# Ledger of designs, part 2: designed miniproteins, single chains, continued (4)

Each design is a single chain, and the fold is of that chain. pLDDT is the mean over its residues in the fold that is shown.

## One batch from the design tools (miniprotein)

Design m12036
Fold by ESMFold2-Fast:
Structure m12036 (fold): chain A 105 residues (1-105)
Amino acid sequence: AMPALPVVLPERVRSLEEAVAILRENLETTEAILETGSREEQRAAVELLISSLASLLAFAQAAGAPPEVVDRLAELILEAIRRLEAGDVAGALEAARRALEVAEE
């Protein structure tokens, strides 16, 4: 059974810090699924995390985050997508984790 993940950012996110905190919890949940879930559940969890990171990128751009942070976030999200498409679910999660670390700066 697919776990119900709260990986979608709320429409009323008030700050980048709030969005990052939600994604951090989603990352921890996704890491747990990679330990215990099926191959299909693992892939779906990482896909949802990447989608949430793309929403964070859009929020950061709208909030006027520095261009260097925005560019680095976009690069890591694209790396996560490429790794996931190549079947490297663990590598995709690692790229997603690095993207979240950049957003925390």
Scores: mean pLDDT 74

Design m12037
Fold by ESMFold2-Fast:
Structure m12037 (fold): chain A 89 residues (1-89)
Amino acid sequence: KIKEILEKIREIAGDDVAEDIADQSLEDAIEEIKLGARRLIKEGNKEKVAEVAKLVKELAKELKEQNADPTLIKELENIAKALEEWLKE
């Protein structure tokens, strides 16, 4: 399920160059999410930003259920919060 969420985020905010998600670390995936989200914000694409925020929240929830690193979970929660705050502007 985590891979499915990451694939959806990549489809919306990803770069075509990052084709092999199977070898990507979770830390690298989070950095890719940050870069993609920043790009979408600069583009002013509210629809895609809203979708990414929703998926990032779902990813954080799934990681909590799998007892993943709390630092990475907190980072994802912070990303989702920042995107949601931008959407309110």
Scores: mean pLDDT 73

Design m12038
Fold by ESMFold2-Fast:
Structure m12038 (fold): chain A 99 residues (1-99)
Amino acid sequence: MRLKKVELPAEEIMRLILKLTKVFLDVDRFVGEVTDEQYREGLETIEKAERLVEAGKPKEAYDLLENNPVLKDHFETALGVVAVLSGTTVEEVKEKIRA
């Protein structure tokens, strides 16, 4: 297995998800699927979510990303990647963050 299941704390899982969400947002900007305005708003939301994770509030960071219309699809894709790398499901990753 590439990664051990559920060994990472919620904050570390959220940090990985935030990094991946930013990568996917950068790709969408490069291919023209998001506007410069949407890209800027997305980056501001990611930065706010990063501050929440650093404050020990990964659940609030999760809610912020899930409720952002620009980032929601990128966030769901990042959850899927983390689930595959961890040998688990998206639902299990969500439960770990929301606990």
Scores: mean pLDDT 80

Design m12039
Fold by ESMFold2-Fast:
Structure m12039 (fold): chain A 85 residues (1-85)
Amino acid sequence: SALQKKRQEYIKLLSNPDTEEGKKMQKLIAEIVKLIINKDYAGLAKLLGLPVSTVRTALRLRLSILDMIAMSEVGASIAELLKEL
């Protein structure tokens, strides 16, 4: 699936942190973590292009940051992500 392929792509990028793409992924994850710690769910939703309700539900379900990035890039819902497990 598109979501599963994106998750594997991100894991591969993080396994090669010295690449430009790996560094960009690490920077994106750091910004997401900062927004979560600050409880800035509106900012996180804007960064990822997802509804605030989707971001809140993803965090409540303890979905990974990589799953939220994959949803953002594919344009998928939480329901689609859960089907792709």
Scores: mean pLDDT 82

Design m12040
Fold by ESMFold2-Fast:
Structure m12040 (fold): chain A 89 residues (1-89)
Amino acid sequence: VREELDELLRRFQAEVEAIVGDNPAAQAALEADPEVRALLEELERALGELRAGLAAGTVSEEEGRELLERIRELAEELVARARAIAEAT
């Protein structure tokens, strides 16, 4: 689960960078978007929950996979929103 989380976060960062990295106007629009902010807050909560559970050893493999899937869904929504913003800018 930890390795899967690290891979997911690396892929997510690379995708966002590919979409907005060379476009300052799109990056500014992304940072100002309330929907992006809400998605980032949800992602931070899910990441905190998974990381805390893994550190404490209280998360089962099944629970860890469910949280990882939620994190993946949130990351995919963020990438889709970033792409829409970049295309509109």
Scores: mean pLDDT 78

Design m12041
Fold by ESMFold2-Fast:
Structure m12041 (fold): chain A 89 residues (1-89)
Amino acid sequence: SMEDEIEEKLKSAPKEFSKETIDAFLAAGPEAAGIKAKSLEEAERLLGKKPTRLALYKVESGEQSVAEAVKEAYDYSINLALERMQRAV
């Protein structure tokens, strides 16, 4: 599942991210995905903790630009919600 894939990738991620990375992620949110979060905790509430942390990890590792990471976190948030709904039979 997408959740399991995200969890596997997050095993290599740090427990905490730099303030610079977090601030850049939050600042890019409105233009990249329409996300208006003022804190990391609010972003995790809106997008989910796992998609948000994966995006921050990819930005810090240089794997993605901030805008790409925000957009991917939004897309993962939607897809994870859909997967969870499909499991409810």
Scores: mean pLDDT 80

Design m12042
Fold by ESMFold2-Fast:
Structure m12042 (fold): chain A 81 residues (1-81)
Amino acid sequence: SMEEEEREKRNEEILERMGEISEKATKKEKEALKREKSKEKRREAVLETASVTVQLIGASVSILAGVDGEEWLERAEELLK
């Protein structure tokens, strides 16, 4: 079915985007933890990654429920700016 093929392609694109967001968040955390000596700033870096992870979980749940996950992905990307 063409509808099934289109769904699979969209799911692949979303999965790739989620992977890119996750990789960017992980790199940003690692860089922050290397630069920052303050426990407070180090904690902030970890909490930022946690916030991004929550948005990605929201996107995943939305997609599994057949609802648009785009807003969750956009929020995750915004957190990484």
Scores: mean pLDDT 81

Design m12043
Fold by ESMFold2-Fast:
Structure m12043 (fold): chain A 71 residues (1-71)
Amino acid sequence: SMADKKDAALLAIRQAYARDPNLSREEMLAIARAHGLDEAAAEEVVERAEEQKRVLSEVADAIRKIGDELD
């Protein structure tokens, strides 16, 4: 199904990001398209991946700041 393809693409992007934290939007789109997503679905999955990356970065920054304030 389309949902299964989106889930598979998102997992693949997360795995690629774990290997290379500097993974670009263009590379994420290429991964999504390789999983059989059309352009619109690929962009949707990449936007979700970028949003998750942003949230994780903000959480990591907050944890670092808490550590710095306790020192």
Scores: mean pLDDT 77

Design m12044
Fold by ESMFold2-Fast:
Structure m12044 (fold): chain A 70 residues (1-70)
Amino acid sequence: MPQELVDKAVQIVMAVAYGQDELTSNQDLVEMALRQIPQENLQAVLEQLSQGKKLSDILLNGFSPAPPKP
């Protein structure tokens, strides 16, 4: 995964989800977690974060898409 994509993703996570859990309170942990995600799944993870999901919950669910909410 390109470093530019990782850097952009880290910035989004820190802006949207900073301090939501222990993982998002540490930029290095966020970067490491995002690097472990396949590029195909990274966009879905970022979309779920923008919907208010915690990064740790998204990772624990094996990158499953959030169920549609009414």
Scores: mean pLDDT 71

Design m12045
Fold by ESMFold2-Fast:
Structure m12045 (fold): chain A 60 residues (1-60)
Amino acid sequence: APSPRTLDYLLEHLKAAYPERTVEEFRATPLDEWRAEAEKNGDLSTLRIVDEIEAVRAAA
């Protein structure tokens, strides 16, 4: 199974939630924007995903 820190793993997760968006569109979206949205909603699951994406981007 893919590691939680890999971009592919995270993109598959978001593809299920946002099937209308392409992976290219997601990559272009600012992570800060996703974090703020998740914090306002109290969505800890999304916050965890954003944190993992930040780690992947830092490693890239």
Scores: mean pLDDT 64

Design m12046
Fold by ESMFold2-Fast:
Structure m12046 (fold): chain A 63 residues (1-63)
Amino acid sequence: HMTEEEIKKKREELEKKIREALADLFSQVTPSDSPENVLERAREIVKKLVKDPELLKYIDEQL
């Protein structure tokens, strides 16, 4: 039960960080970037921000 509350709180914090990081990434995207390349970069950012395997698993389930 405590674990569920901690996961929810960490998820909200990560969602904010991911949103900010993705906004920054999209502001840096150039016309030469392929959609696949941009998506791959976005995934790497998410992986770097989500260091906890448990949280990464929950985020993957939501996406």
Scores: mean pLDDT 69

Design m12047
Fold by ESMFold2-Fast:
Structure m12047 (fold): chain A 75 residues (1-75)
Amino acid sequence: MVETVRQAAEATVATARRAYERGVADPATAEKLLAEADRALESAVEMAQGTDPALGEEVRAEAERIREEALAALA
């Protein structure tokens, strides 16, 4: 589960940077990419919490860190 969260976040960051490299300087596009990543991370957290609440809390903390890194990369 943590690996899936990491892969989703890294893919989103890579996609966002590639979009900017293509000359797509559109804040709305960046916001859409962040929203997609947010949904993917939320789903992963729910899956973990459904299995074990303690594991879910750890996954949520990790997801929040990854999300913050994605936001920084898009800034």
Scores: mean pLDDT 67

Design m12048
Fold by ESMFold2-Fast:
Structure m12048 (fold): chain A 65 residues (1-65)
Amino acid sequence: AMEKERHVREATRLLAEGTKRLSEINPDDAAAYAQALQDGVERLRRSSPDLVRRMAEWARQNHEL
């Protein structure tokens, strides 16, 4: 259970840091990076829609707590 929270927080932090760093180096590359992330999310949703839904439900619950 806590592993899911840690994964979501770490992934969010790493994505934000990566996007920020890339935009500082090459703004044009930042757009390509964002597109690649969207593609990755779409693929994950296709292969594991139940997992994505459970993660979203867990995140909502913890926000309320």
Scores: mean pLDDT 62

Design m12049
Fold by ESMFold2-Fast:
Structure m12049 (fold): chain A 61 residues (1-61)
Amino acid sequence: SAREALGTVMEALDVPEALKRRALEVLPESDLEALLQQYDTQNLSKEQFVELVERRIAEQE
């Protein structure tokens, strides 16, 4: 699933546990799929990826 795949990516990038947990809890599957696609296709840095994750969480709150 996109949730499992994104969890693995965030673990590999050493994303803070609190952010990883919040993203996987709050974001719908469509947002998780979009984040995975952006990470895979756009060669995002860890910092750029974290910023995108935080932005999507803010949009859901």
Scores: mean pLDDT 81

Design m12050
Fold by ESMFold2-Fast:
Structure m12050 (fold): chain A 86 residues (1-86)
Amino acid sequence: DVELEEEELIEKLAEAMAQQRVAAEIKRLEEELGVDLEALIINSEELAEEVVKKIKARVEEEKEILKREGIKTPEEAYAYVKKRIE
């Protein structure tokens, strides 16, 4: 029961973390390239699909990181990410 809820929580946390990281990468690329990538993604189904694909790949990476760090709650995940960024 608790383990099953924990696995579901880890999946949701990994998805949220992956989305935030991909968004940060998009912003960095916008600054480097001088192009509005967000507008391009919104107006291009192909680019939107590529972003979703990248997020899915990142979700798997984030799940492994969460497992290795022993992170099991949103609060723990947030503290871990904040410490890495800061």
Scores: mean pLDDT 71

Design m12051
Fold by ESMFold2-Fast:
Structure m12051 (fold): chain A 101 residues (1-101)
Amino acid sequence: MVLEILKKVDELIEKLKYGSKEEKEEAKKELEKILEELDKRIKELDEEIAELERELEKETDPEKRKELMKRLIEVGVEKSLLAMVKSLAKLELKKIEEKEK
């Protein structure tokens, strides 16, 4: 998932820099949709992290706590990677818009 999104974002950024006027308009709209999807996924991951943290506070079994901690790390890594892709896409989009001004 993350690698596929990163590849798609890179392709859209290339179209925004070097494409025709029509290709640039299409790429901008598609990139905006991807950014909205990333925002929704990050929000879902934030909610999952909050739920896992609440479960971890209530859990007294050491083995179950270890499993919850492992899941927290996995979800946290996915969120961090998606947030980095979003930041990169926003930065590149802003640079392109500044060049048009």
Scores: mean pLDDT 82

Design m12052
Fold by ESMFold2-Fast:
Structure m12052 (fold): chain A 94 residues (1-94)
Amino acid sequence: SALEKIEEVFKELLEKLKSLPEDAPASEYMQLVYEAAGRIAKIAKEAGVDMEKVEEIIRELLERVKDAVAARDKAALLEHVREAGKRIKELLEE
């Protein structure tokens, strides 16, 4: 159920990010990612997974998202979110 909850968080995040206009402020994109990251960390912690690995994946995601938002590259932003979701899923399946 932790895997399913995290998959739903990533799905909701991707849909919300897709729904934002391309001219939306960087802060709106970042807020959605920060809120999702907090939910993912909470679910992972409650599931007893390796939090150091989860925190590393989230940190890398936040860095990549900041760069994509600064570049106004929505496609790259969405790809970074999808890649982070895959990495966390693989971690939870171990």
Scores: mean pLDDT 85

Design m12053
Fold by ESMFold2-Fast:
Structure m12053 (fold): chain A 68 residues (1-68)
Amino acid sequence: SAVELAEKGVELAKKGDIEGAAKYLAEAASFYSDVGAESTEEGMLALKTAEEAEYAAEAALYVLKEVA
C-alpha cells in the first residue's frame, strides 16, 4: 500500500539511504494518481494517502539536506 511504501521510505531516510527513500516515497505518491479514481469515495481516500506519502518525501529530503 501507499502507507507501507511511505513508511519504508522514511525508514531508509533515517539510515541515510536517500536514493532508496526517494524511490519508495515517489512510488507511493504516484500510485493513486495513476489509477485516476478521484471521482469515487475510495478515490478521494486514495488521493489523501498519496498526499501523505508526498509529505513524507518532502520531510525526508528536508532532514537529509539540513543535517550534515
Scores: mean pLDDT 61

Design m12054
Fold by ESMFold2-Fast:
Structure m12054 (fold): chain A 70 residues (1-70)
Amino acid sequence: MKEKIEKEALERGKKVMVEFAKEHGLEIPDPNNGELAMQWLAEKLSDEQKKELTERLAKVQDEAAKKLAE
């Protein structure tokens, strides 16, 4: 279950990061590499934007866990 939750969370997190970047006029060079994408965004985003992104990613992780509990 943990492995399946992690895969679902990664896919949803990728979509959230790409969408959030586009909302702020940014294009992630490699959205398939979550670690590099997050580091790149952390360098481009303000502290408020980083907080918002972190909150969206946390919500995505929670939703993935709930879906797998069904």
Scores: mean pLDDT 73

Design m12055
Fold by ESMFold2-Fast:
Structure m12055 (fold): chain A 85 residues (1-85)
Amino acid sequence: SEDEILDRLASDGEARMRELIAQARAAGDDDKAAALEAIMNAMAGKDDPRLSEVEKEAIAIVKEAIETRDFEAARARAEELEAAL
């Protein structure tokens, strides 16, 4: 079904992010690995002190859009965030 395809794409994205983090660490790029890990943690709903409040809010908007498939609501929220900056 369509939902099964979307669930698989989300799982593949998480696996790909873990691969990128592992590759960055293997290359000695600890800054890149830390940044990717912070993004991954925020997408999982975990607080990460390496992210600014604006970055956390932007990630939350993306996460909600993916979970709800309500891209119109996500766009409106992103526009509100930009107006507050």
Scores: mean pLDDT 70

Design m12056
Fold by ESMFold2-Fast:
Structure m12056 (fold): chain A 55 residues (1-55)
Amino acid sequence: SKRGQEALERFRTSVEWFQEKLKMPGMSERDKALQELAIKNGQELIASGEARLRA
């Protein structure tokens, strides 16, 4: 559905943003872990959403 595609695009954009933040110098270990968790959660949501669009 169009709504599902829009949600997937938003998750992809969010994952990309967090990946770019991880490349910046001076990030604390805590902040790095939070960004990595956000990336992992976003990737899982993308994979789940793509599977649902194919079902």
Scores: mean pLDDT 80

Design m12057
Fold by ESMFold2-Fast:
Structure m12057 (fold): chain A 79 residues (1-79)
Amino acid sequence: SMAAERARELIEEGERAFAAGDYETAARLYREAARAGKDDLEVQIEALSGLALAHMAAGDYAAAQAAGKEVQRLREELA
């Protein structure tokens, strides 16, 4: 879908920001990707996994834990 395509583009931008060490921008892009891909469980898992890593790298441990717990719940829905 167009929404899933947009979400993947945002994930790719987030990955580039993360690689550049811009964890704040990466986190923002991954959050936008999760919103864009809200109807696609696999896209949400990918976006929120990136968000958890970006928060961890930035030292935002509570936010990283929250995103990680959401990823775990979504993975259980796919099983």
Scores: mean pLDDT 88

Design m12058
Fold by ESMFold2-Fast:
Structure m12058 (fold): chain A 64 residues (1-64)
Amino acid sequence: GKEWAERAIERGRQVLADATTPEEKAAAQHLIETAEKYLKGEASPIDLVAAELLLVGARIDAEL
């Protein structure tokens, strides 16, 4: 719910501070935007999960 979306925003902000690749920064920004839309009732829980998985994938790719 709401708490999870708020934590997703904070996580995205932390990744933006630490990220070295454009792909991680783009995925983190997308997570922040999706979580903000979720808090406004403009995105589904599935959209939020998809945004978090996108960020995980970008971070794994950055370690390769």
Scores: mean pLDDT 82

Design m12059
Fold by ESMFold2-Fast:
Structure m12059 (fold): chain A 81 residues (1-81)
Amino acid sequence: MAAQLQALAQQLEAAAKAVEGVLEATATATKTEDGTVVKVRVVVEDEDAGAEARLALGKKAKELEKQYNLAEVVVEIEVKA
């Protein structure tokens, strides 16, 4: 991966991991014609942690939008069984 894409993925991953109740977070950044798309998979302990992770990722994406030409963040939430 290009260093810039890796830095973007790591920042979004860190934002998800900073949320209480997030157990795992993995981000993958891909360059497309419409801009950079980041897929973030988050494993959470409950639905409330999932909602908070989505909010944190949305806020972080807004901050990074111009710097990384971020077009979309696809968030997948998995609640631990």
Scores: mean pLDDT 82

Design m12060
Fold by ESMFold2-Fast:
Formats: structure tokens, sequence, C-alpha cells
Structure m12060 (fold): chain A 70 residues (1-70)
């Protein structure tokens, strides 16, 4: 049930933002799912690995870069 729901919502949001969302778009996708009552752990479990590694890795690099340039 919940697995199918979160996967369907994630697919809908990915279609809206594209297959390779930017770090900001990925944040918005996660935030929207959290607002709909899903936990961060649930979102992480059901995220497609290719999208998670591709987009989230890039996001981590940007966060590190911003932190170093305080």
Amino acid sequence: KRREEIEAELEELVKKYGRNPTPEQLRDIIEELLKRGYSLEEVRIFLPPVMLYGSLEKRKELEKKAKERR
C-alpha cells in the first residue's frame, strides 16, 4: 500500500521535474512527499537508486562547496 503510494507520487513528481532533477528540484520532491505525510526514511527506501546517486551526489558537492565559502 504505502510503497505503491510513495512510488506513484515520486513517479508523478519525476515526470513533472524530469528524469534528472536538479538538487533544488530533488529537495522540492522530497519536501513535498514529507508534507504528504511520508517520513524521510520511507522516501529514501523508495527513491530510484540512479536518480538518488546521480542528483543527490551532486547536491552534496554543492552543499560542501557552499559551506567552505562561508
Scores: mean pLDDT 62

Design m12061
Fold by ESMFold2-Fast:
Structure m12061 (fold): chain A 100 residues (1-100)
Amino acid sequence: DVVLTEEQRARLAPALAAFQATMAAIQATLSDAQQEALQKALEEVYEENKSKPAAERFEAAMDKLLAFVREVVADAAAVAAFEAEAARLAALFREVAAEQ
């Protein structure tokens, strides 16, 4: 886990909340089988990257999520919203991680 200060958590909180809201909206459209496939894909990327630095683990998980959303979500506007919030969170996380 990345050890964050209270100030760094406060900076991440709005972007994390927006990303989580976008992800929840996407998950609400997924079938049970698609939700299981997503969980399995995230578990596989976790196992492959668990020995790596937190920043690399975050990037690997985000890349996997983005690939999954692009493959299974037919609503182009929902995909674009997810990509925008994922990019915003990733940029801010990289900025915060560089401060460590």
Scores: mean pLDDT 79

Design m12062
Fold by ESMFold2-Fast:
Formats: sequence, C-alpha cells, structure tokens
Structure m12062 (fold): chain A 62 residues (1-62)
Amino acid sequence: AEAAAQAAAGERGAAHLPVIRETRKLMDRLDELGLSLREQGLAIKMWIEGKSFEEALAELRK
C-alpha cells in the first residue's frame, strides 16, 4: 500500500546521485570564493529553487 508514495521515491535510487554530484561541485566553488556557511546554505537553497550558481552569487552580494 505504501508503494504509491512517489515523494519518497526521490530519496531512493539514481535520483540521489545527480544531486550529490552537483551539490559537491557547488560547495567546492563556494569554498574557493571564501563564503561563510550561512552564505553557502543560501546559495544551495537558491540552486534547489531553480536559480543558477551565478544568480545565487549575485543575490548573496547584494
């Protein structure tokens, strides 16, 4: 009966791998820029919401 929970399916299998890979790349770039943990968290949140890395950085610098 629980097999219909598609929202939970995103945490299983291959959907996790692209998110991990992109998050790692973003974190590496943010670390190189010397951003605080708070700013890194905001940038990742904006990325998840569909903004580009460059747009997220522009928002953090305003």
Scores: mean pLDDT 65

Design m12063
Fold by ESMFold2-Fast:
Order: structure tokens, then C-alpha cells, then sequence
Structure m12063 (fold): chain A 70 residues (1-70)
């Protein structure tokens, strides 16, 4: 797995977990989706299509997990 994608996902998950701890799972989901979209667009603009796809896939899995818990 791309280390850049791993580090981006760790940061996104950390921010999302902070929102969950504050009782705002809806905001956590929005944050994951928004940050993943923006980061993937940046990766694509740099020609890193595979990294962008991996980030979007793993961010979607994280958002689904949060949605299931909410």
C-alpha cells in the first residue's frame, strides 16, 4: 500500500474520531468524504491515479464503518 495514502488516511481517521468523541458522527462522515475527495483530486492532478483510487476506496470503507456505528 502507498505510504502517502496510509498517512493521509491516518490523519483523516484521527479527525473523524475527534468528531465522534464530541457526539457528531454525521460531521465525522462528512469530514471523511470531503477530505478524501479533495486529497484524491490533488493526487490525480499529480498523475497519481492509483493512489487516488486507493485513498477513495479506503475512505469509503471508513465512512461506511462510522455510518454503521451511528
Amino acid sequence: MDKEVEELLEEIERIANNHIKLGKPELAIETVESLAKTSAEILRSEGKEEAAEELEKRAKELAEKIREEA
Scores: mean pLDDT 81

Design m12064
Fold by ESMFold2-Fast:
Structure m12064 (fold): chain A 97 residues (1-97)
Amino acid sequence: LNIPEADKQNFNRFIYHLLVANALAEENSPLACEHLKEALKYLKNLSQETICAVYGSDYSEKATRVNFAAALKVCPSLQPELEEVLAVVKEKVEKCV
């Protein structure tokens, strides 16, 4: 991916926290919520160039929501943060086209 070097660490942290949040959600662990919150924070802070490289031509809000569904069932209080982050991602994706 054509990801700026500074953003590679942020992208890796996003993926790590998302995977851990979903794994912990399978066990109904409240630690899933801390990892989901970190994942959303890193996703929101990814540059437009990184968002374009990852989501650009193939962006589907529905598919993206599915990636958070397991963690959100355990952490429903984070729904407003997800909506804010999805709005930011959508704005950046629209500027790719």
Scores: mean pLDDT 81

Design m12065
Fold by ESMFold2-Fast:
Structure m12065 (fold): chain A 62 residues (1-62)
Amino acid sequence: SEHRELAERHFRLGREAYEAGDYATAVRHYAEGMGHLIRAGASPSEVLKDAPLLQEALEKLP
């Protein structure tokens, strides 16, 4: 689905931003990716799979 493709793209961009040390951008992309999974009707376990990465990025923010 379009929402699943958008989620995949956002998670990829979020990981790239995290590895580059751009935690604010990583947070935005992880959150948007999870939002797109919800809109695609993904299971709770699938939506929450990357929640630890979102939390880690948030903890890196000032």
Scores: mean pLDDT 85

Design m12066
Fold by ESMFold2-Fast:
Structure m12066 (fold): chain A 71 residues (1-71)
Amino acid sequence: MEKEVEELVRRAIEAVKAGDVAAADEVVRSARGHEEEVKRRFIEEMAPIAIEEGKKNGADESGLEEFKKQV
């Protein structure tokens, strides 16, 4: 069970890195009764990657949005 969840999470991450977000979503959905666990672990592992990629692209949109609200 846990090993199967870990394998699905790894496959989903590999799909996203390959630029196939739809395939990653399908892997998470195919977990059958383990969707929430796979989804949670996938998000937890992808969060630092998404932040790093956002910084590389100069995306500080959330910070800018809060700043505009204060001005």
Scores: mean pLDDT 64

Design m12067
Fold by ESMFold2-Fast:
Structure m12067 (fold): chain A 100 residues (1-100)
Amino acid sequence: SHAQKRQEKLESLPEEDRELYLLILELIDAEIEGDEKKKKEALEKLKKLNLPKEKIEEIKKEVIEEILKEIEELIEKAKEAGDEETLKKLEELKEKIKKL
């Protein structure tokens, strides 16, 4: 369902915004993994798009809000299942994403 919702979101965006959306996702993923090389590569690609800073910040906010919603749904499922290890990891991930 999350993959389908993401696909629907991408299809609703203009082509230029789709590329920005995907690069923001790559940047967030690199931040989560602590992959400095992937982060630098994603930032270089963002610079090459030569888009206004305000547009980048707007799409970044949308991507972060969507990821947080997905994490919150997973947290609720982990609570219902009594999976304390997964719950702790998801709450740590949520706090990390909120700081981006």
Scores: mean pLDDT 79

Design m12068
Fold by ESMFold2-Fast:
Structure m12068 (fold): chain A 86 residues (1-86)
Amino acid sequence: SKLDEALKEALKKAKKPATVTVHIDLNGKKYFKTYSNGEPNPLQYTLTGKTLEQLEASARYVGEHLGLSEEDIEKLIEAIKEFIKE
């Protein structure tokens, strides 16, 4: 899926050891998956929200903490929006 690809790319571009657990349960759409860049002693983040606005804010927070560019953060947010619209 586009969301899975976007999350894998985000973790590859992360500037520090990280594990991100994605938990989405919105509009009947469910997504529960953990991503890691395989680096030792990873910092742990959760990407979650009860509304689309909260999911966008969570994605921005996680992306900023991973050291992603604004373009890569926007790409991740767009993938989340498309997943929810499907």
Scores: mean pLDDT 86

Design m12069
Fold by ESMFold2-Fast:
Structure m12069 (fold): chain A 77 residues (1-77)
Amino acid sequence: SKEEEEKLKKKIEAANEIYQFYVDGLKRINEELKKRLEEVKDDPEAQKQAIEDYNSRLKQLDDEIEKKVKELNEEMK
């Protein structure tokens, strides 16, 4: 039906927006890590902290994506 087609299109668009948010988030986090590692080159302790910050930001991004996916799935009733 036309209503089912429109509902599917809206869901695909929402899924694509979540995917784009993930891709953009990964790019930002990776560029921030590269910049930080260059700023703290030859400082192993600061490099370790930069990697720990990177891992924390990845976890935050994963949590945000999980929330967005759950919200999208709850619209299914």
Scores: mean pLDDT 85

Design m12070
Fold by ESMFold2-Fast:
Structure m12070 (fold): chain A 63 residues (1-63)
Amino acid sequence: SMMEEKIREATRKVFNSLSEEERAQPEVALPIVTQLVAMGLDLPVEEVEEVVRETFEELLKER
């Protein structure tokens, strides 16, 4: 859906703005990325968290 694509794109942007040290701590980084994406898109965390988590996990595996 268009909304899922927006969430995935926002997640990629936030992820790419993270330092290598921040990316190395996914348990700390994931909640922060989720909150930033939710705030940026003006959506509740519950609506973005699943797509953000999935996209974040995919991005970690690409290296």
Scores: mean pLDDT 83

Design m12071
Fold by ESMFold2-Fast:
Formats: C-alpha cells, sequence, structure tokens
Structure m12071 (fold): chain A 80 residues (1-80)
C-alpha cells in the first residue's frame, strides 16, 4: 500500500541521514552541508511521491543512489 511505502521510505531516509551525518562527521551548523542533506531528503520525498507503489528494494536502491550522490558532493566541497 502507499501508506506502507511511505512509512518504510521515512525510516530509510532517517537511517540514511543519520548514517551519512555520523560517517562524514557532518556539522549541521554548516548551512552548506545542511542544505545538501535537505536537498537529498527533498529529492527522495519527491521520488517516493511519484512512485507510490515502489517496492522496498526500489526504495533502498533510490536512497542508496541519493546517499552516494550527496557523499560525492560533500567530498567535492571538502576538497576546496
Amino acid sequence: SAAATRAYAQRLLAEALSRLIEELNIDLRDPELAALLAEMAARFAAWVAANPDASEEELRAKVEELVEETRKRIEELRRK
């Protein structure tokens, strides 16, 4: 159901954000880093809204894709 998909997506996003913050030692007081995490969350939410019947496998694949894109952008910012 769409409700089950949304609930699972919310858990995946929360876990992904927490892990990314911890692994990369992200300071959320940095507005640039906070904005990148917000953009990742918004992109995932938009994708879930467009794909209400997405499987758990598809949801995991999409959040992983966005995590890796966000990781690369953070690494690029840190190599100034």
Scores: mean pLDDT 86

